# Ledger of designs, part 43: designed miniproteins, single chains

Each design is a single chain, and the fold is of that chain. pLDDT is the mean over its residues in the fold that is shown.

## One batch from the design tools (miniprotein)

Design m1475
Fold by ESMFold2-Fast:
Structure m1475 (fold): chain A 50 residues (1-50)
Amino acid sequence: MIDEKIATLSPKAALGARAWVNSGGRHSHEEIGRALGISPATVSRAVRQL
């Protein structure tokens, strides 16, 4: 399950993945990274692991 996978990620990766899921994939990884203060690469890796 997506939520189960998010729970196993690091805190920053989990925030990025959760934000992407909540947006329905409509926001870019760069937008999410900028909004949360995390690297877009961290968001991209987290989403890839879902």
Scores: mean pLDDT 74

Design m1476
Fold by ESMFold2-Fast:
Structure m1476 (fold): chain A 88 residues (1-88)
Amino acid sequence: MLSEELQERLRAVSERAAREAEKAPPREQEVLAAAVLLVAYELKREAGEVTPADEATVAALRAAMEAAGLLAEVERRAREMLEEIRRL
């Protein structure tokens, strides 16, 4: 399970992304939602808790975002969110 501190940081980032999405166009809402999911799975992987089913879900999400032409923006937003959570 993610540490309480990492869960708290992920929650704060997710809540801010949700507030940003409320005022964003539908395309940007989809990017933000996908980015938050990628961040959650990456933190789960770093905690040693990722399952083969989680990896399959991430691969499917990446493939769907690539098909929509959104993958590069989703990866950029996820990276920004991860850097904020890590405070680096």
Scores: mean pLDDT 80

Design m1477
Fold by ESMFold2-Fast:
Structure m1477 (fold): chain A 96 residues (1-96)
Amino acid sequence: PSPEEVERFVAEAERALQEAYDKAKELIKKNGPEGISEAQSLLLGTVNELLDRARKAGLPEAEERIRQLAQSTFDELRKLAEEYSKKIKEINEKLK
């Protein structure tokens, strides 16, 4: 595969992951902790589709870079979920 094909594929994958992450953030923001499972499922679905497409295209470098992007994105989602859970707890304490 050409370096240009790898870079194009990764750029498209990064955009798709960003869109999935933004939607996942809105699910958590709207539904709170109950939205976390839906957010994780959405992001996992996007990652699996991107990895499948990279494999079918024969782009192992793109697969590896997508896996790294996915790890970073899931880590960010987990941190966001933890922060949101903490914020809800603080709000509940202030309302007592």
Scores: mean pLDDT 81

Design m1478
Fold by ESMFold2-Fast:
Structure m1478 (fold): chain A 82 residues (1-82)
Amino acid sequence: SMAQKAAELVAFAEKLKQETEQQVEILRKIGPEATPQIVKILQQMADVLKAMGKEFEKLGDKATAAAFDAEAKELEAKAAAL
């Protein structure tokens, strides 16, 4: 069902966000040399969230699509600030 697909996409995005946060934390402990890799990971996650937003737009869930787009913008801003 559409509802089941939506729930599965949200669960996948949440798991991926958690894994991304763990990778960034590990890289931060390495030091400033890891900054380019952190930027790359944050940008890749932002791209995934934008793709999720497009999928929810296709499902007619504009609110969830907008939420993913907003989260992507926050990650892009974090990457730009590094």
Scores: mean pLDDT 85

Design m1479
Fold by ESMFold2-Fast:
Structure m1479 (fold): chain A 68 residues (1-68)
Amino acid sequence: SALDELLKELTKKLTEKFVEELSKSRKIESYEIEVISPTHSVAYFESDGKKYKLTVDTLTGKVTLEEA
């Protein structure tokens, strides 16, 4: 539906903002975002030779950063 597409876009934008904030304190040269559902996305990036996974769930409000 059109609403689902809008929610996916908002979830992606929110995830981009979290990565942007992280880049102020970490060296992030590139990242990729995968939108899994209208309320769930994952960003993958590398910093200081380690791979990271940022999970954003807008339904629960949970944001998790972990080594991938």
Scores: mean pLDDT 84

Design m1480
Fold by ESMFold2-Fast:
Structure m1480 (fold): chain A 58 residues (1-58)
Amino acid sequence: SAELEALVREAVAAARAAMPDADDDTLAKQALVSLLDREPSLNARAQEVAALIRAELA
């Protein structure tokens, strides 16, 4: 959904701002953990969220 894509973009941008020297794997893990902590309802969709985060980093 557009809302989920916006949350993913925000989480990735926040991870990059916090860890500018980190590789994509580290950024993906941080973005996923941060987003799932902020939006616990997304835990049921964690695999989908992880895939969208990886797509945003590509």
Scores: mean pLDDT 85

Design m1481
Fold by ESMFold2-Fast:
Structure m1481 (fold): chain A 108 residues (1-108)
Amino acid sequence: SAEEKLREAIERYKKEGREGVADFLQSLLDYARKHGVTLSGLLDVEEAEYKGKKVVKLTFRLPVAADPDTYVEVELYFDENGNLVKTKARLYRNGELLAEKEVDLRPE
């Protein structure tokens, strides 16, 4: 499940000594629990790179309720302190990429 993927990522980052990332992911899990937010759209929690630095990437798939063949995939990139540094959104229909947008939140 999405919650299990997040818990597994938290344990992995703690074992790797990346406490800032682990604490950030724990805060997301705690927020979701406190506010009754479902994480069912969470596909993955993985390591990525941003400007030569390791970041954590959260990938969400958001279905379009009126069109089951269409979905939006959102990637959120966070640094070791839990700051959002980059976002990417892709619109898919029938598994084909129709549009994408990338926003670098720290271009300099």
Scores: mean pLDDT 80

Design m1482
Fold by ESMFold2-Fast:
Structure m1482 (fold): chain A 80 residues (1-80)
Amino acid sequence: SMEEEERIKKEADALVAEALAAIRADPSRYQAILEETQARLDALVQEAKAKGLTDAQKYILERAAALGKEAARILAEAEA
């Protein structure tokens, strides 16, 4: 349903936002936060796939890729 799709997309957005905030607060936890968040995003991808929510699945994969890039940038800035 559209309601399930929107719920899953909002959950993905919340996970990404929380991870980025946590990395900014403590960059030393970068690897652990990234691994935990990617595992949670992977679980949402599997849920979306099982439910046939193709757009939600694509959205989560794009958010996961963006998280990796943004997290790397935060780490680089913290090390400068």
Scores: mean pLDDT 85

Design m1483
Fold by ESMFold2-Fast:
Structure m1483 (fold): chain A 81 residues (1-81)
Amino acid sequence: DFEKRSEEFLKIQDEVEELLAKAYEAWENGDREKAREYIQKADELMSKYSKLYYHLLDLTEEQQRALMEAAKKRIEERKKQ
């Protein structure tokens, strides 16, 4: 249902941010192979995120906006940590 899909959507966004943070950390530490692995994993999750988003296009425009705003808020809260 909508709640479960929204939660999955937000979890994917969180995972992408975590992977990108780990990639940056590995890159800073000189582990370019590990950084590349994390970037690749983030790309794969972003692809899944896009596919999941398109499956939610049966939502009303207001519901789509609410979902995106919730996602943005969650991303901004992660940045504050």
Scores: mean pLDDT 69

Design m1484
Fold by ESMFold2-Fast:
Structure m1484 (fold): chain A 107 residues (1-107)
Amino acid sequence: SLDAEADALAAEAEEAARRGESLYRVEARDAAKAEALLEALRASTGGGPVVIRMEEISEEAFEALLAGARAATGRLAPLGVAFAHVDAELGRRLGTLLVQAGRAPLP
């Protein structure tokens, strides 16, 4: 199930954080969207383990998530998430989550 995948990705991000590793991995059916998001995260953030898997992402969701990735600054708290479908609302929520991860105190 997606919940099991999300738990596995969250565990991977937390393990990377424990080792002091910076891990950026973004997977989507649309490789161009995954690559753009990955570049935005690498350009705007100071590191941190972020693992995101999305099967389908709408254009509106992608723009919202990309804006969040570009607004995220500093070292990100561990983040591992998986979604089958990312609509505009979820894209906005994930963008906000990326910004919040950059503001969260590190464990």
Scores: mean pLDDT 77

Design m1485
Fold by ESMFold2-Fast:
Structure m1485 (fold): chain A 110 residues (1-110)
Amino acid sequence: MDQVVELVSQAQKAISNGDLDTAQQYRDQLSKLVGENDSRVLGIQGMIYEAQGDFDKASYYLSKTAKKRYDHGVKLQDGFQLKSSGDTLRDAGDFDSADEVYKKAIEMGL
């Protein structure tokens, strides 16, 4: 799914440039390909809200992204997905949940 990777990259570039309308357009295109509940769609939406200064909405979407990555990492015993989940929770300011995710990775030998 090369188009998915390209849309994620373009959305992130638009966010970094402060072009949030363009970022929203790339997010909407991505959601048509992978669905509204895909972790990449939720993650981009969270980053857009963070860039807008809406930290409550950003935290909500980033936490949903982290939960999906956590579930995937546990199922596959994938330390990268678990680390990514913990890092996302820390970025959202949820340090307690991030610590629990990191402890789970250690318990799994990851």
Scores: mean pLDDT 79

Design m1486
Fold by ESMFold2-Fast:
Structure m1486 (fold): chain A 87 residues (1-87)
Amino acid sequence: SMSQEVLEELQRAVTRALEEEGERAALEKAFELAKKLDPKMAKLMEIALNEYSKEEIKKILKEMGMEATDEEIENIQAKSKEIAAEY
Protein backbone atom coordinates (compact mmCIF):
# COMPACT_ATOMS: atom_id res chain seq x y z
CA SER A 1 0.00 0.00 0.00
CA MET A 2 0.99 3.64 -0.38
CA SER A 3 1.25 4.12 3.39
CA GLN A 4 3.59 1.13 3.70
CA GLU A 5 5.84 2.39 0.87
CA VAL A 6 5.96 5.85 2.47
CA LEU A 7 6.91 4.38 5.87
CA GLU A 8 9.64 2.22 4.29
CA GLU A 9 11.09 5.25 2.45
CA LEU A 10 11.05 7.27 5.69
CA GLN A 11 12.76 4.43 7.59
CA ARG A 12 15.48 4.07 4.91
CA ALA A 13 16.21 7.82 4.77
CA VAL A 14 16.40 8.15 8.59
CA THR A 15 18.58 5.01 8.90
CA ARG A 16 20.97 6.35 6.23
CA ALA A 17 21.25 9.72 7.99
CA LEU A 18 21.85 7.98 11.34
CA GLU A 19 24.61 5.73 9.91
CA GLU A 20 26.32 8.46 7.84
CA GLU A 21 25.79 11.67 9.88
CA GLY A 22 24.63 10.62 13.36
CA GLU A 23 21.57 10.99 15.58
CA ARG A 24 21.02 14.73 15.09
CA ALA A 25 21.01 14.38 11.28
CA ALA A 26 18.61 11.42 11.56
CA LEU A 27 16.19 13.51 13.66
CA GLU A 28 16.42 16.42 11.19
CA LYS A 29 15.72 14.04 8.26
CA ALA A 30 12.76 12.49 10.12
CA PHE A 31 11.41 16.02 10.71
CA GLU A 32 11.74 16.98 7.01
CA LEU A 33 9.95 13.82 5.86
CA ALA A 34 7.26 14.04 8.56
CA LYS A 35 6.43 17.59 7.39
CA LYS A 36 5.82 16.27 3.85
CA LEU A 37 3.73 13.29 5.01
CA ASP A 38 1.85 14.71 7.98
CA PRO A 39 2.40 18.31 9.18
CA LYS A 40 0.51 17.47 12.40
CA MET A 41 2.90 14.59 13.15
CA ALA A 42 5.89 16.86 12.47
CA LYS A 43 4.54 19.35 15.04
CA LEU A 44 4.02 16.58 17.61
CA MET A 45 7.64 15.46 17.08
CA GLU A 46 8.79 19.08 17.57
CA ILE A 47 6.80 19.24 20.83
CA ALA A 48 8.30 15.94 22.04
CA LEU A 49 11.89 17.05 21.29
CA ASN A 50 11.71 20.58 22.76
CA GLU A 51 10.31 19.88 26.27
CA TYR A 52 7.32 22.21 25.92
CA SER A 53 5.06 22.62 28.95
CA LYS A 54 1.62 20.94 29.01
CA GLU A 55 -0.03 24.36 28.50
CA GLU A 56 2.21 25.18 25.50
CA ILE A 57 1.45 21.77 23.93
CA LYS A 58 -2.30 22.31 24.45
CA LYS A 59 -2.12 25.77 22.82
CA ILE A 60 -0.15 24.50 19.79
CA LEU A 61 -2.53 21.56 19.24
CA LYS A 62 -5.56 23.88 19.49
CA GLU A 63 -4.02 26.29 16.94
CA MET A 64 -3.55 23.31 14.57
CA GLY A 65 -7.21 22.28 15.00
CA MET A 66 -6.26 19.13 16.91
CA GLU A 67 -8.51 18.08 19.79
CA ALA A 68 -6.60 16.50 22.68
CA THR A 69 -7.58 15.85 26.29
CA ASP A 70 -5.29 16.73 29.19
CA GLU A 71 -4.77 12.96 29.69
CA GLU A 72 -3.69 12.50 26.04
CA ILE A 73 -1.19 15.40 26.35
CA GLU A 74 0.21 13.86 29.56
CA ASN A 75 0.52 10.48 27.80
CA ILE A 76 2.48 12.12 24.94
CA GLN A 77 4.89 13.69 27.47
CA ALA A 78 5.19 10.40 29.41
CA LYS A 79 5.94 8.38 26.25
CA SER A 80 8.56 10.93 25.15
CA LYS A 81 10.26 10.61 28.56
CA GLU A 82 10.09 6.77 28.45
CA ILE A 83 11.72 6.72 24.99
CA ALA A 84 14.51 9.00 26.28
CA ALA A 85 15.01 6.72 29.33
CA GLU A 86 15.18 3.53 27.20
CA TYR A 87 17.64 5.20 24.85
Scores: mean pLDDT 64

Design m1487
Fold by ESMFold2-Fast:
Structure m1487 (fold): chain A 114 residues (1-114)
Amino acid sequence: EAVALERRAAELMEEGSAAFAAGDYEAAVEKYEEAVRLLEEAHALEPSGSTLFQLAVAYRNLGRAYLALGDYEKAIEAYERAIEAADRALAMGYEGAEAVREEAERLLEEAKAA
């Protein structure tokens, strides 16, 4: 069940990234929000640093899409959640989350300055 949720979330992340690249930021937000929901459910079923890392990536991408739409409040919230998920992934030993955490922190400062 968790694996199926993670796989569907990965598909939604790919669709969201394609929409973002096409400049369709509203569609990107919709896909990334769905991916976040599925990853949160997957982590609740089978807690793992890998799922928390994927959640951090999803929140970072969601924040970037909100920033592109000019929704700074939602972008800030998404980046804060990305940092939280990355910190939790690191606490579970998932070292790959460090780069995402650093990127989300930089993006958070950018959004606060806008």
Scores: mean pLDDT 89

Design m1488
Fold by ESMFold2-Fast:
Structure m1488 (fold): chain A 81 residues (1-81)
Amino acid sequence: MAEMERLQREIDRLLEEVERLINSDNIDVEKARELIERAIEKARQLIDLSGDNKEEILRGIGYILRAIGLEFDLELKVKNS
């Protein structure tokens, strides 16, 4: 429980930093991609720790979907810049 809560906080922090980078005037694309990859890896770890707990597995999947969404936002921002 405490370990899963720590991972959730780490993922939230990583995703928040990615969103901040995407909204900057000079996007550090390489750093944003690195943080997205780290967030996905942490979300996968969360799913692994969830075992058969469907609610926590869905939470981990939700984090992966959020990270993928930010990756698409990053690609669209770079393409339109």
Scores: mean pLDDT 83

Design m1489
Fold by ESMFold2-Fast:
Formats: sequence, structure tokens, C-alpha cells
Structure m1489 (fold): chain A 97 residues (1-97)
Amino acid sequence: SMEELRRIFAAPDVTPEEAKRAIALGLIKAAEQLKKRSTNPESIKYADEAIEEARKALELIEQGKDELVETPDGTKVSKEILKATELLNKAIEVEQK
């Protein structure tokens, strides 16, 4: 997801706001699909938390109030998108058990 974020922000025809919105919507869709197929309560819990954080990210992005944080590779991303991504990754890890 961090690599996808870098590629999207580097695209010449996409604004940062459009890229952020697309990522947040993609996270919501992925988490909802995981919830529909999962029988693991822990995976479903993390997917629900990812959806909530991604929805919060969308609201903040629309308001221009999303907080930017620097990743270890020097890329700046929305803090709320990063949190939603981490929660979705946790849901996937638990599902794979």
C-alpha cells in the first residue's frame, strides 16, 4: 500500500486529493469484501476498524484537514489513510491464520 501510494502521487494527471480519496475508497471496499468472506471475528473486527478510519480519512480529506505524516522512506501520506491501511493489513494477517 505504501508503494501504491507513492505511484499514485507520482501520476501526472491525478491531484493529491483525488489520489487520497481513491485510496480511502479502495480501503473501504477491500475491508467490506474481507468482512463478507471472513468467518474470523478478529479479522472482522480489524476490517470494521479499518472502514471507520478510512471513512474518517475521507471526511478530513474533503475538508482539507487531513494530517500528513512521513513514512520511513521519506514519503508523506495522510495519517488517517496510514492508520486505515495498518488496520486492513492486520485484518488480512489474522484472516490468513
Scores: mean pLDDT 76

Design m1490
Fold by ESMFold2-Fast:
Structure m1490 (fold): chain A 79 residues (1-79)
Amino acid sequence: FEKAAEAFEEEFAERAKEILSLTDPEEIERAVEEMRETLTAKFEEVASLMKPPLSAEELAAAKAHLEGLLEKIREEALK
């Protein structure tokens, strides 16, 4: 699990850096949406590797946190 979580964090940081380097609002919106789809799927996969598994409530809270981080990246990139 730990290595999968670390890989997830590295991919998140790399994608965020790429989005923040973009200047075209349309490209930023597209990149954020692609990041949302990709990282949500990977997050669910990583969460399934936890022992014990996350509860539905914990998983929902973690996904909400991820959505908040994505929105923050979007707002920062669009300024």
Scores: mean pLDDT 76

Design m1491
Fold by ESMFold2-Fast:
Structure m1491 (fold): chain A 100 residues (1-100)
Amino acid sequence: GSITLEVTAPSSGSAGGNVTVTVKVKNTTSEDVTVTVVLRDADGRILALSEPQTVKAGSSATLTFTLQLPDTAGTYTVVALATNSEGSYESDGVTVTVSG
C-alpha cells in the first residue's frame, strides 16, 4: 500500500482570476495517515497549505483550494505534496493555460 495524490484543475483560466484546485489523497496502506497538503508552483513556491488531514486506512480524502492565477498570460503549473513525519508524497504536475 502507498499514499498517492491526484490533482485536478481547470485546463484554462483568465489572468488574475481564480481557479479551484482539488487534491485527492488516497491511502492504500493498512494504517491511518495524517498529512498536510502543500500546493507548489514549478519553482517550488508555496501556493497553499492545508490543515492536517487524517486519511483512514484504505480510504481517500478530497481537499479543495482556491488559487489566484498570475496576471501574465502563459502556462501555470501546480504540484501537490503531502507531508508528514514519515515522509513526503508528490503528485504529477497539472497545468492551467492563463489567457490575458
Scores: mean pLDDT 85

Design m1492
Fold by ESMFold2-Fast:
Structure m1492 (fold): chain A 76 residues (1-76)
Amino acid sequence: PEEVIDKAVEEMKKLGEELRKQSPEAKRTGIALELAGEYLKVDFEAARSAVRTALIHDPEAGQKALELLEKAEKAR
């Protein structure tokens, strides 16, 4: 239900914020994941696109984001 989606949004934004603090290179991935969190309740395809961008730049962080995206999709 909505609670699962809300938790996925929170975790996605937290992951993005954490990455932005690590390095200038990680900042791009962090911004993409923060945007994915914003889009998750409004435009799911935009959220998926942002996660794919993160996977290209940081496969490990992108994989965690992909798991959150999948969790939110199953809760719809």
Scores: mean pLDDT 80

Design m1493
Fold by ESMFold2-Fast:
Structure m1493 (fold): chain A 75 residues (1-75)
Amino acid sequence: DPRTIGRQLADTGAQLVAQGASPDEVRRTVVDLGRQQGHPELGLAVARAAVDSIRQGASPDQIRDRMLQVIDDYV
């Protein structure tokens, strides 16, 4: 289920952001998980949303909300 996979990707990305991971580390991890779970395009979309939000200075909660919004738009 793409929505369930997407939520796992968003949760993983949000956890990394909360731990102070770099944008590149967040991107790599989310993209790799999306690929491993058979949804590489979803992984790319979620990773892009996370990285763009981090670069805009968004809070961890805002970054999570942005990732979840992308998942809703994907499915």
Scores: mean pLDDT 84

Design m1494
Fold by ESMFold2-Fast:
Structure m1494 (fold): chain A 87 residues (1-87)
Amino acid sequence: HMSDLIILMEVMLELHKTRKSVSEEEIIRAVQERTGGKISEADIRYLIGGLVAAGALAEDENGELSLTEKGLELYEELLKEEAERLA
């Protein structure tokens, strides 16, 4: 679900305007608010795990998450793919 990944990464970018790192619970809350609960908590956790495994999110010693440079590159690629799909 590429649109779900884009939404999660947009949430991370928005949170990073005021926060250096964020908890998984903050990400889940923000994604659910943005989507009106259309993406389940379990699915959001699954997407977070996949992004961490891909190196798009980094987890610090306190368990807080941040969007990596690789994550920003992935976000830009997903936006281009979505634009191409809609063309």
Scores: mean pLDDT 82

Design m1495
Fold by ESMFold2-Fast:
Structure m1495 (fold): chain A 65 residues (1-65)
Amino acid sequence: SKSEELKKQGKDKIEKGDSVGAIELASQVARLGDLDGVRELAEFAEKKGLKGAAWGARKALEAAE
C-alpha cells in the first residue's frame, strides 16, 4: 500500500539520521489515516535513539484526529 511504502521510506530516513525527512514521511502516513503506521515510525525512531524524529512523529500522531 501507499502507507507501507511511506513507512519504509520513513524507516530509511530514521536509519540515516534524517529527522526532518522522517517527520515529513510520518506526517504523510498520518494524512493517509494510518495512525498505527505513525506510531510504528515513532517507536522505531525511539529505538534507534533519533529523539527529534521520535518527537516529531508523536506530534504528527497527535495532530491526526
Scores: mean pLDDT 84

Design m1496
Fold by ESMFold2-Fast:
Structure m1496 (fold): chain A 75 residues (1-75)
Amino acid sequence: MDKREELLRAAGEELEKYSRGEITFDEAIDNVIKKAKELGLSEEEIKRLLRDLVTAYTGNPSLAEKIAEEALKKY
C-alpha cells in the first residue's frame, strides 16, 4: 500500500480525534509524526501532506499552515 495513503489515513484519524476533544493537538501531531517516521517519510513530505489534508478537512489554509509549522518545530 502507498506510504502516503497510510499517512493521510492516520492523519485524518488523529485530526478527527482532536476535533472531538478526545486528544490534545500536541498528541495528534506526535502520533502523525511517529507514523510518518515509521513509514520513512521526510519532514518536507510530512509538512506538505498535513497542509493538504487539513485544508481539505477544514477548508482553513491558515490552520493547515499552523499545523504544518508545529509538526516541523517538533523535529
Scores: mean pLDDT 73

Design m1497
Fold by ESMFold2-Fast:
Structure m1497 (fold): chain A 85 residues (1-85)
Amino acid sequence: MLEEFKREVRRALRERLPPDLAERLARDIETMANKIYERNGKITGEDVLGIAKQLETELNLQGLPEHAEIVRETILEVAKRLGLL
C-alpha cells in the first residue's frame, strides 16, 4: 500500500504540475508518508488527510493557492482509488 500510494501520487503530480514542483512535492509527500509508516507500521486515511492539509497550508502560505488545490485533490483522489478513504 505505502509504495503504491507514493508511486501513484508522484505520477499524478507529474501530469498536473510543473516538473520541478511536482518532483519536490512528491519527495515531501514520500518523506511524510515514510515517517508515519515507520512510527505506526501503517498509513491510514486520517494520515493521508493530514499530509494533504499540511501541503495545502504550506503552498497557500507561499502564495500558490491554485497549486495547493491541485495537490490536495491529487492526494485525495489517489487515496480514494487505493481504498485509503
Scores: mean pLDDT 87

Design m1498
Fold by ESMFold2-Fast:
Structure m1498 (fold): chain A 58 residues (1-58)
Amino acid sequence: TRSFDVDEVLAAVKAGRPEAVPGLPRSALGYFAGAEEEPDPSKERVRAALAAAGLTTR
């Protein structure tokens, strides 16, 4: 499993493009559903989604 930088993923989520994160599987995108609708998604939100998808963070 690839380690993901939480800050890089958070930036992509804030841009409404979590799918733009290199190597992020489509199965993980479901855990980010609605995050772009949040006024300011947090690093905790990103970490929770990545952990739920079985991905590691750095």
Scores: mean pLDDT 71

Design m1499
Fold by ESMFold2-Fast:
Structure m1499 (fold): chain A 80 residues (1-80)
Amino acid sequence: SDAEKEKKNQEVINLLVALAEAKRKGDEEMEEKLYKKLLELTNGQITESRENLLKVAEDVYDSQSEEKRKKAVEEAEKLL
């Protein structure tokens, strides 16, 4: 259903926001966990290099308000 697709898309957005935050904090262990989870949820359909994916994650992070970033990180951590 469209609702299931929207939920999956939101989970991907949440993981991208959390990935950008982990990189900014220098949390290499969290960055690796989030990267692996993102690949798992997308069935490896992400064809971008890790470096390019991190750039996409930064763009998504910058597009969010501080409140949305906090919520996204919390929801992403629940997926780990």
Scores: mean pLDDT 81

Design m1500
Fold by ESMFold2-Fast:
Structure m1500 (fold): chain A 72 residues (1-72)
Amino acid sequence: SDENVARFRALVDELSRSLLANGGVGEPTDFELQRQIDALLESITDEDKRNALVAYRQQRLAETRAELLARG
């Protein structure tokens, strides 16, 4: 559903902010966020929507990793 799509994007954004705030160090809450993100992705049955969300997650986390590297 569109609600689950919006929720997925919000959780990915929250994970990105958490990783940036913690200097890329994995916190237990980050692993729980990843589990919730994965569960939401599995709930989305539309293949085009799922593919778009996978791409969004990959892009957002790649940007987060690049930002962490740039910060030193």
Scores: mean pLDDT 81

Design m1501
Fold by ESMFold2-Fast:
Structure m1501 (fold): chain A 67 residues (1-67)
Amino acid sequence: GPIERIRELVAPKDPELAEEIVEALRNGDFERADNLVVRALLEGIISVEEAQEIGRLIREYKAEVEA
């Protein structure tokens, strides 16, 4: 699912960031999840393309839990 895909993308670069994003999503804190992705992009941890894909996966997860 989307959470597993986010973990697969982020954990090889920053395992602590991957778990923080996953925890935010599991807690329904989508604003925190988005802010963590933006911070990672600004810090150069992830590329623009990776940030876009993670943002897409966050939206997919939100749709699944809100449906």
Scores: mean pLDDT 86

Design m1502
Fold by ESMFold2-Fast:
Structure m1502 (fold): chain A 75 residues (1-75)
Amino acid sequence: MEELEQEIANALARMALSIAKLTGDAEFAYEMVKKLLEKGYKPEPDILREVADLMEEAGNLEEAEELRKIAEEIA
């Protein structure tokens, strides 16, 4: 059950990243991965790094650094 929930969480995070890339709305992807982390799910580190890159491009350096630190911790 927890494994399935983690798989769904990763799918949601990847979908949010894809939407952000298509729309330019980096904050949408950031909000989604933050909600998943707050619920105790761990999106794949590659997803967190790509969301961090989008946040940095949008000028949100603090949020980008936060996600990069979390990605390193999950490894």
Scores: mean pLDDT 82

Design m1503
Fold by ESMFold2-Fast:
Structure m1503 (fold): chain A 104 residues (1-104)
Amino acid sequence: DLEKRLLKVLSESAKEIGDPLLSTSAQSSPESAKSSMRGIQYVDPERTVEILKKMYEKLTDEEFKRFLQTYLDFSDDEADQMIEAIKNNDYDEVLQILRKLNER
C-alpha cells in the first residue's frame, strides 16, 4: 500500500527533523498529513525543504513524485523539477519552487 508507505516515511522524516506535530498528523490520517504539509509549506518553506530532503533519502523517484502530487498538489512538471533540484543538491531552487507554489 503506497499511501501507508508514504505516511510512514513522512512520520519518520518528521521525527528526524524534530517535528513531532507533523509526525502525529502523518500517523492520524492522509487528510491530516496533507493539511499539515500544506500549512508548513505556507508558513515555513525552509522547514519544508528539510522534510523533503529526508523523504527523498527514503523514497524512490516515483514514490516521491506521488507524495508531492498527493500531499502538496504538485503538477507532473513541478514534481520533476523538484526531484531534479534535490538530486543536484540545489536547495535554493527547492525553496524557490515551494515559494512559487505559495503564490498561487
Scores: mean pLDDT 84

Design m1504
Fold by ESMFold2-Fast:
Structure m1504 (fold): chain A 100 residues (1-100)
Amino acid sequence: SLGGIRDLAEAARRYARELAALSSDKGLADRLLRLSEAMVRAAREARDKAALQELIRTAEGLIDAAKEAAKSEGTPEAKKKARDLIGFANALISLAENMI
């Protein structure tokens, strides 16, 4: 469902913002924020297969950034926020794949 994709994207953006706030690496924090905003926009504009594939690619990029941020910070709080973000992004990818 498009509503489900949008809700998951908004949840992932919230956790990306929280993870970015915990990140001492400014470049990685900026990447988390940029990718989460791009994912929310893509989720709102998902109209066809190509848009859904772009959404999946953006979500995969956000997962990679979250894994890197958790590894770089090494704190339990950063690892938890990354895990929550990755969970929401993976759920979004699964919904988008089922719509293609």
Scores: mean pLDDT 88

Design m1505
Fold by ESMFold2-Fast:
Structure m1505 (fold): chain A 89 residues (1-89)
Amino acid sequence: SDSPESRRLLELEVELALIRMQAAVLRLEASREKDPQKAAQLAAEADELFAIADKLEPLLQKARDALNAGDYETARKYIEEAEKLLKEL
């Protein structure tokens, strides 16, 4: 069933994918940057985004597992934790 929780989780899964893509792009730009100081800055920004993604992924996985089990209360808890992390970006 297409529940409000499943839509919210899908939106968060898309955001996680976008964060990982942005981090990968920054890491690629860092590897191509000729200025060592600019390269270090881009690499640091990429590492920060990967760290956020690493915190989000287990929350989204737990939410997905809860939805698959029909546990909407647990799913909502992890969705809300993930949404809170994104608001603090």
Scores: mean pLDDT 90

Design m1506
Fold by ESMFold2-Fast:
Structure m1506 (fold): chain A 94 residues (1-94)
Amino acid sequence: MSEEKRKKAMEYTDRVTELLTKAARYGNQAKAAAKQDAEKAREYADLMLKYADEAVKVAEEGEKETGDYFKPVAEQARAAADKIKAEVEATVAA
């Protein structure tokens, strides 16, 4: 794999990590708010979905651009986003 692709993989990894961190933060706030404020919970859930979806898109681009080097990061990002979404949906829908 080229040195150029490795550098791009680092940039994609940083962006994915930042977006997943934002998704997790808003997901956690949605779960906390769901028990006290339904409007606030929905606002945080929407923000969580937005950042989780963006993280998956960035991970997919990173995988396509850098291939094998990024596959573990892309797989982890999709799994993390899916878990965050599932947990928030279960909490806000119940």
Scores: mean pLDDT 80

Design m1507
Fold by ESMFold2-Fast:
Structure m1507 (fold): chain A 63 residues (1-63)
Amino acid sequence: GAMEQAELERLKARLRAAAENARKAGLPEVADRGFAAYETVTTPEEARAALEEVERAGVRALT
C-alpha cells in the first residue's frame, strides 16, 4: 500500500546514504553492497535487512 511504498522509499534513501558514507570512509566494498541493495530491494523488509547488513559490515571493516 501507500504506507509500504513510503517506508520503502525512506529506507532506500537511508541505504543510499549509508553506502555513500561507506565510500567516504574508504570502504568501497561496503559501499558497493549498499548501492547494489538500493537497486534491487523491492520491499521495506528487504531494504531494512540490507541497511542493517551495510551498517554491520561497516562496523566490522573498522574493527
Scores: mean pLDDT 81

Design m1508
Fold by ESMFold2-Fast:
Order: C-alpha cells, then structure tokens, then sequence
Structure m1508 (fold): chain A 107 residues (1-107)
C-alpha cells in the first residue's frame, strides 16, 4: 500500500481530507510542534472521545502509517510532554495525535 493510499484510508475513517491531514503533519514538523494551532480547533479537540481517538490510532497501526507519518509527530509529543520513549507512552502520544487530527478544521 502506498503512502497516498494510507492517507486515503485515514480520510475515509475520519472524514478529514487527506490534503488537510498532510498539511497539518508537515506544519507540525516544520514548527517542531506535535499539535500545531494553525488548523486546529480546541473546541473540536475537547469534543473528540477517547473511543474515536483510539479507533483512529488503531487505523494508523493497521494501515502501516505509524512509522512513515505518525512516528515523527509521536516523537515531538513525547519530547513536549517530557515522556520516555516506551511502547505505553508511544500509544498515548498516538492517541493524542489521532485526537488532534480529528480536530482539524478542514474548511
């Protein structure tokens, strides 16, 4: 599966356009911030349930996006939150990233 197809699967699951997802992740990396504010809705972030965030996190792992796309953002989250790089903390960071992606204002 290509990286483009992996983003298409995330778009299908989240309803967030793949172009917006890519722009969000690029902006996070460029700013050195895991959760960039530019296209992020705090209200939507707080409204995302843990269940929804875990479903998207599971999809990242299933589709193989974890290492190609999510891992750089996860490392930024771990650094920002002062967490050790453990499997448990990586999962927490992935869920936080998934929650942020669901909160993107795509319009």
Amino acid sequence: MSTQQKFEEIEKATGVPKKALKTYLITALEKGVAIPSLKFSKEKFEAVTEAEANEVADLFEKVGLYREVAEPAIKLILKADGLEDTPENRRLALVKLAKALLAIDAH
Scores: mean pLDDT 70

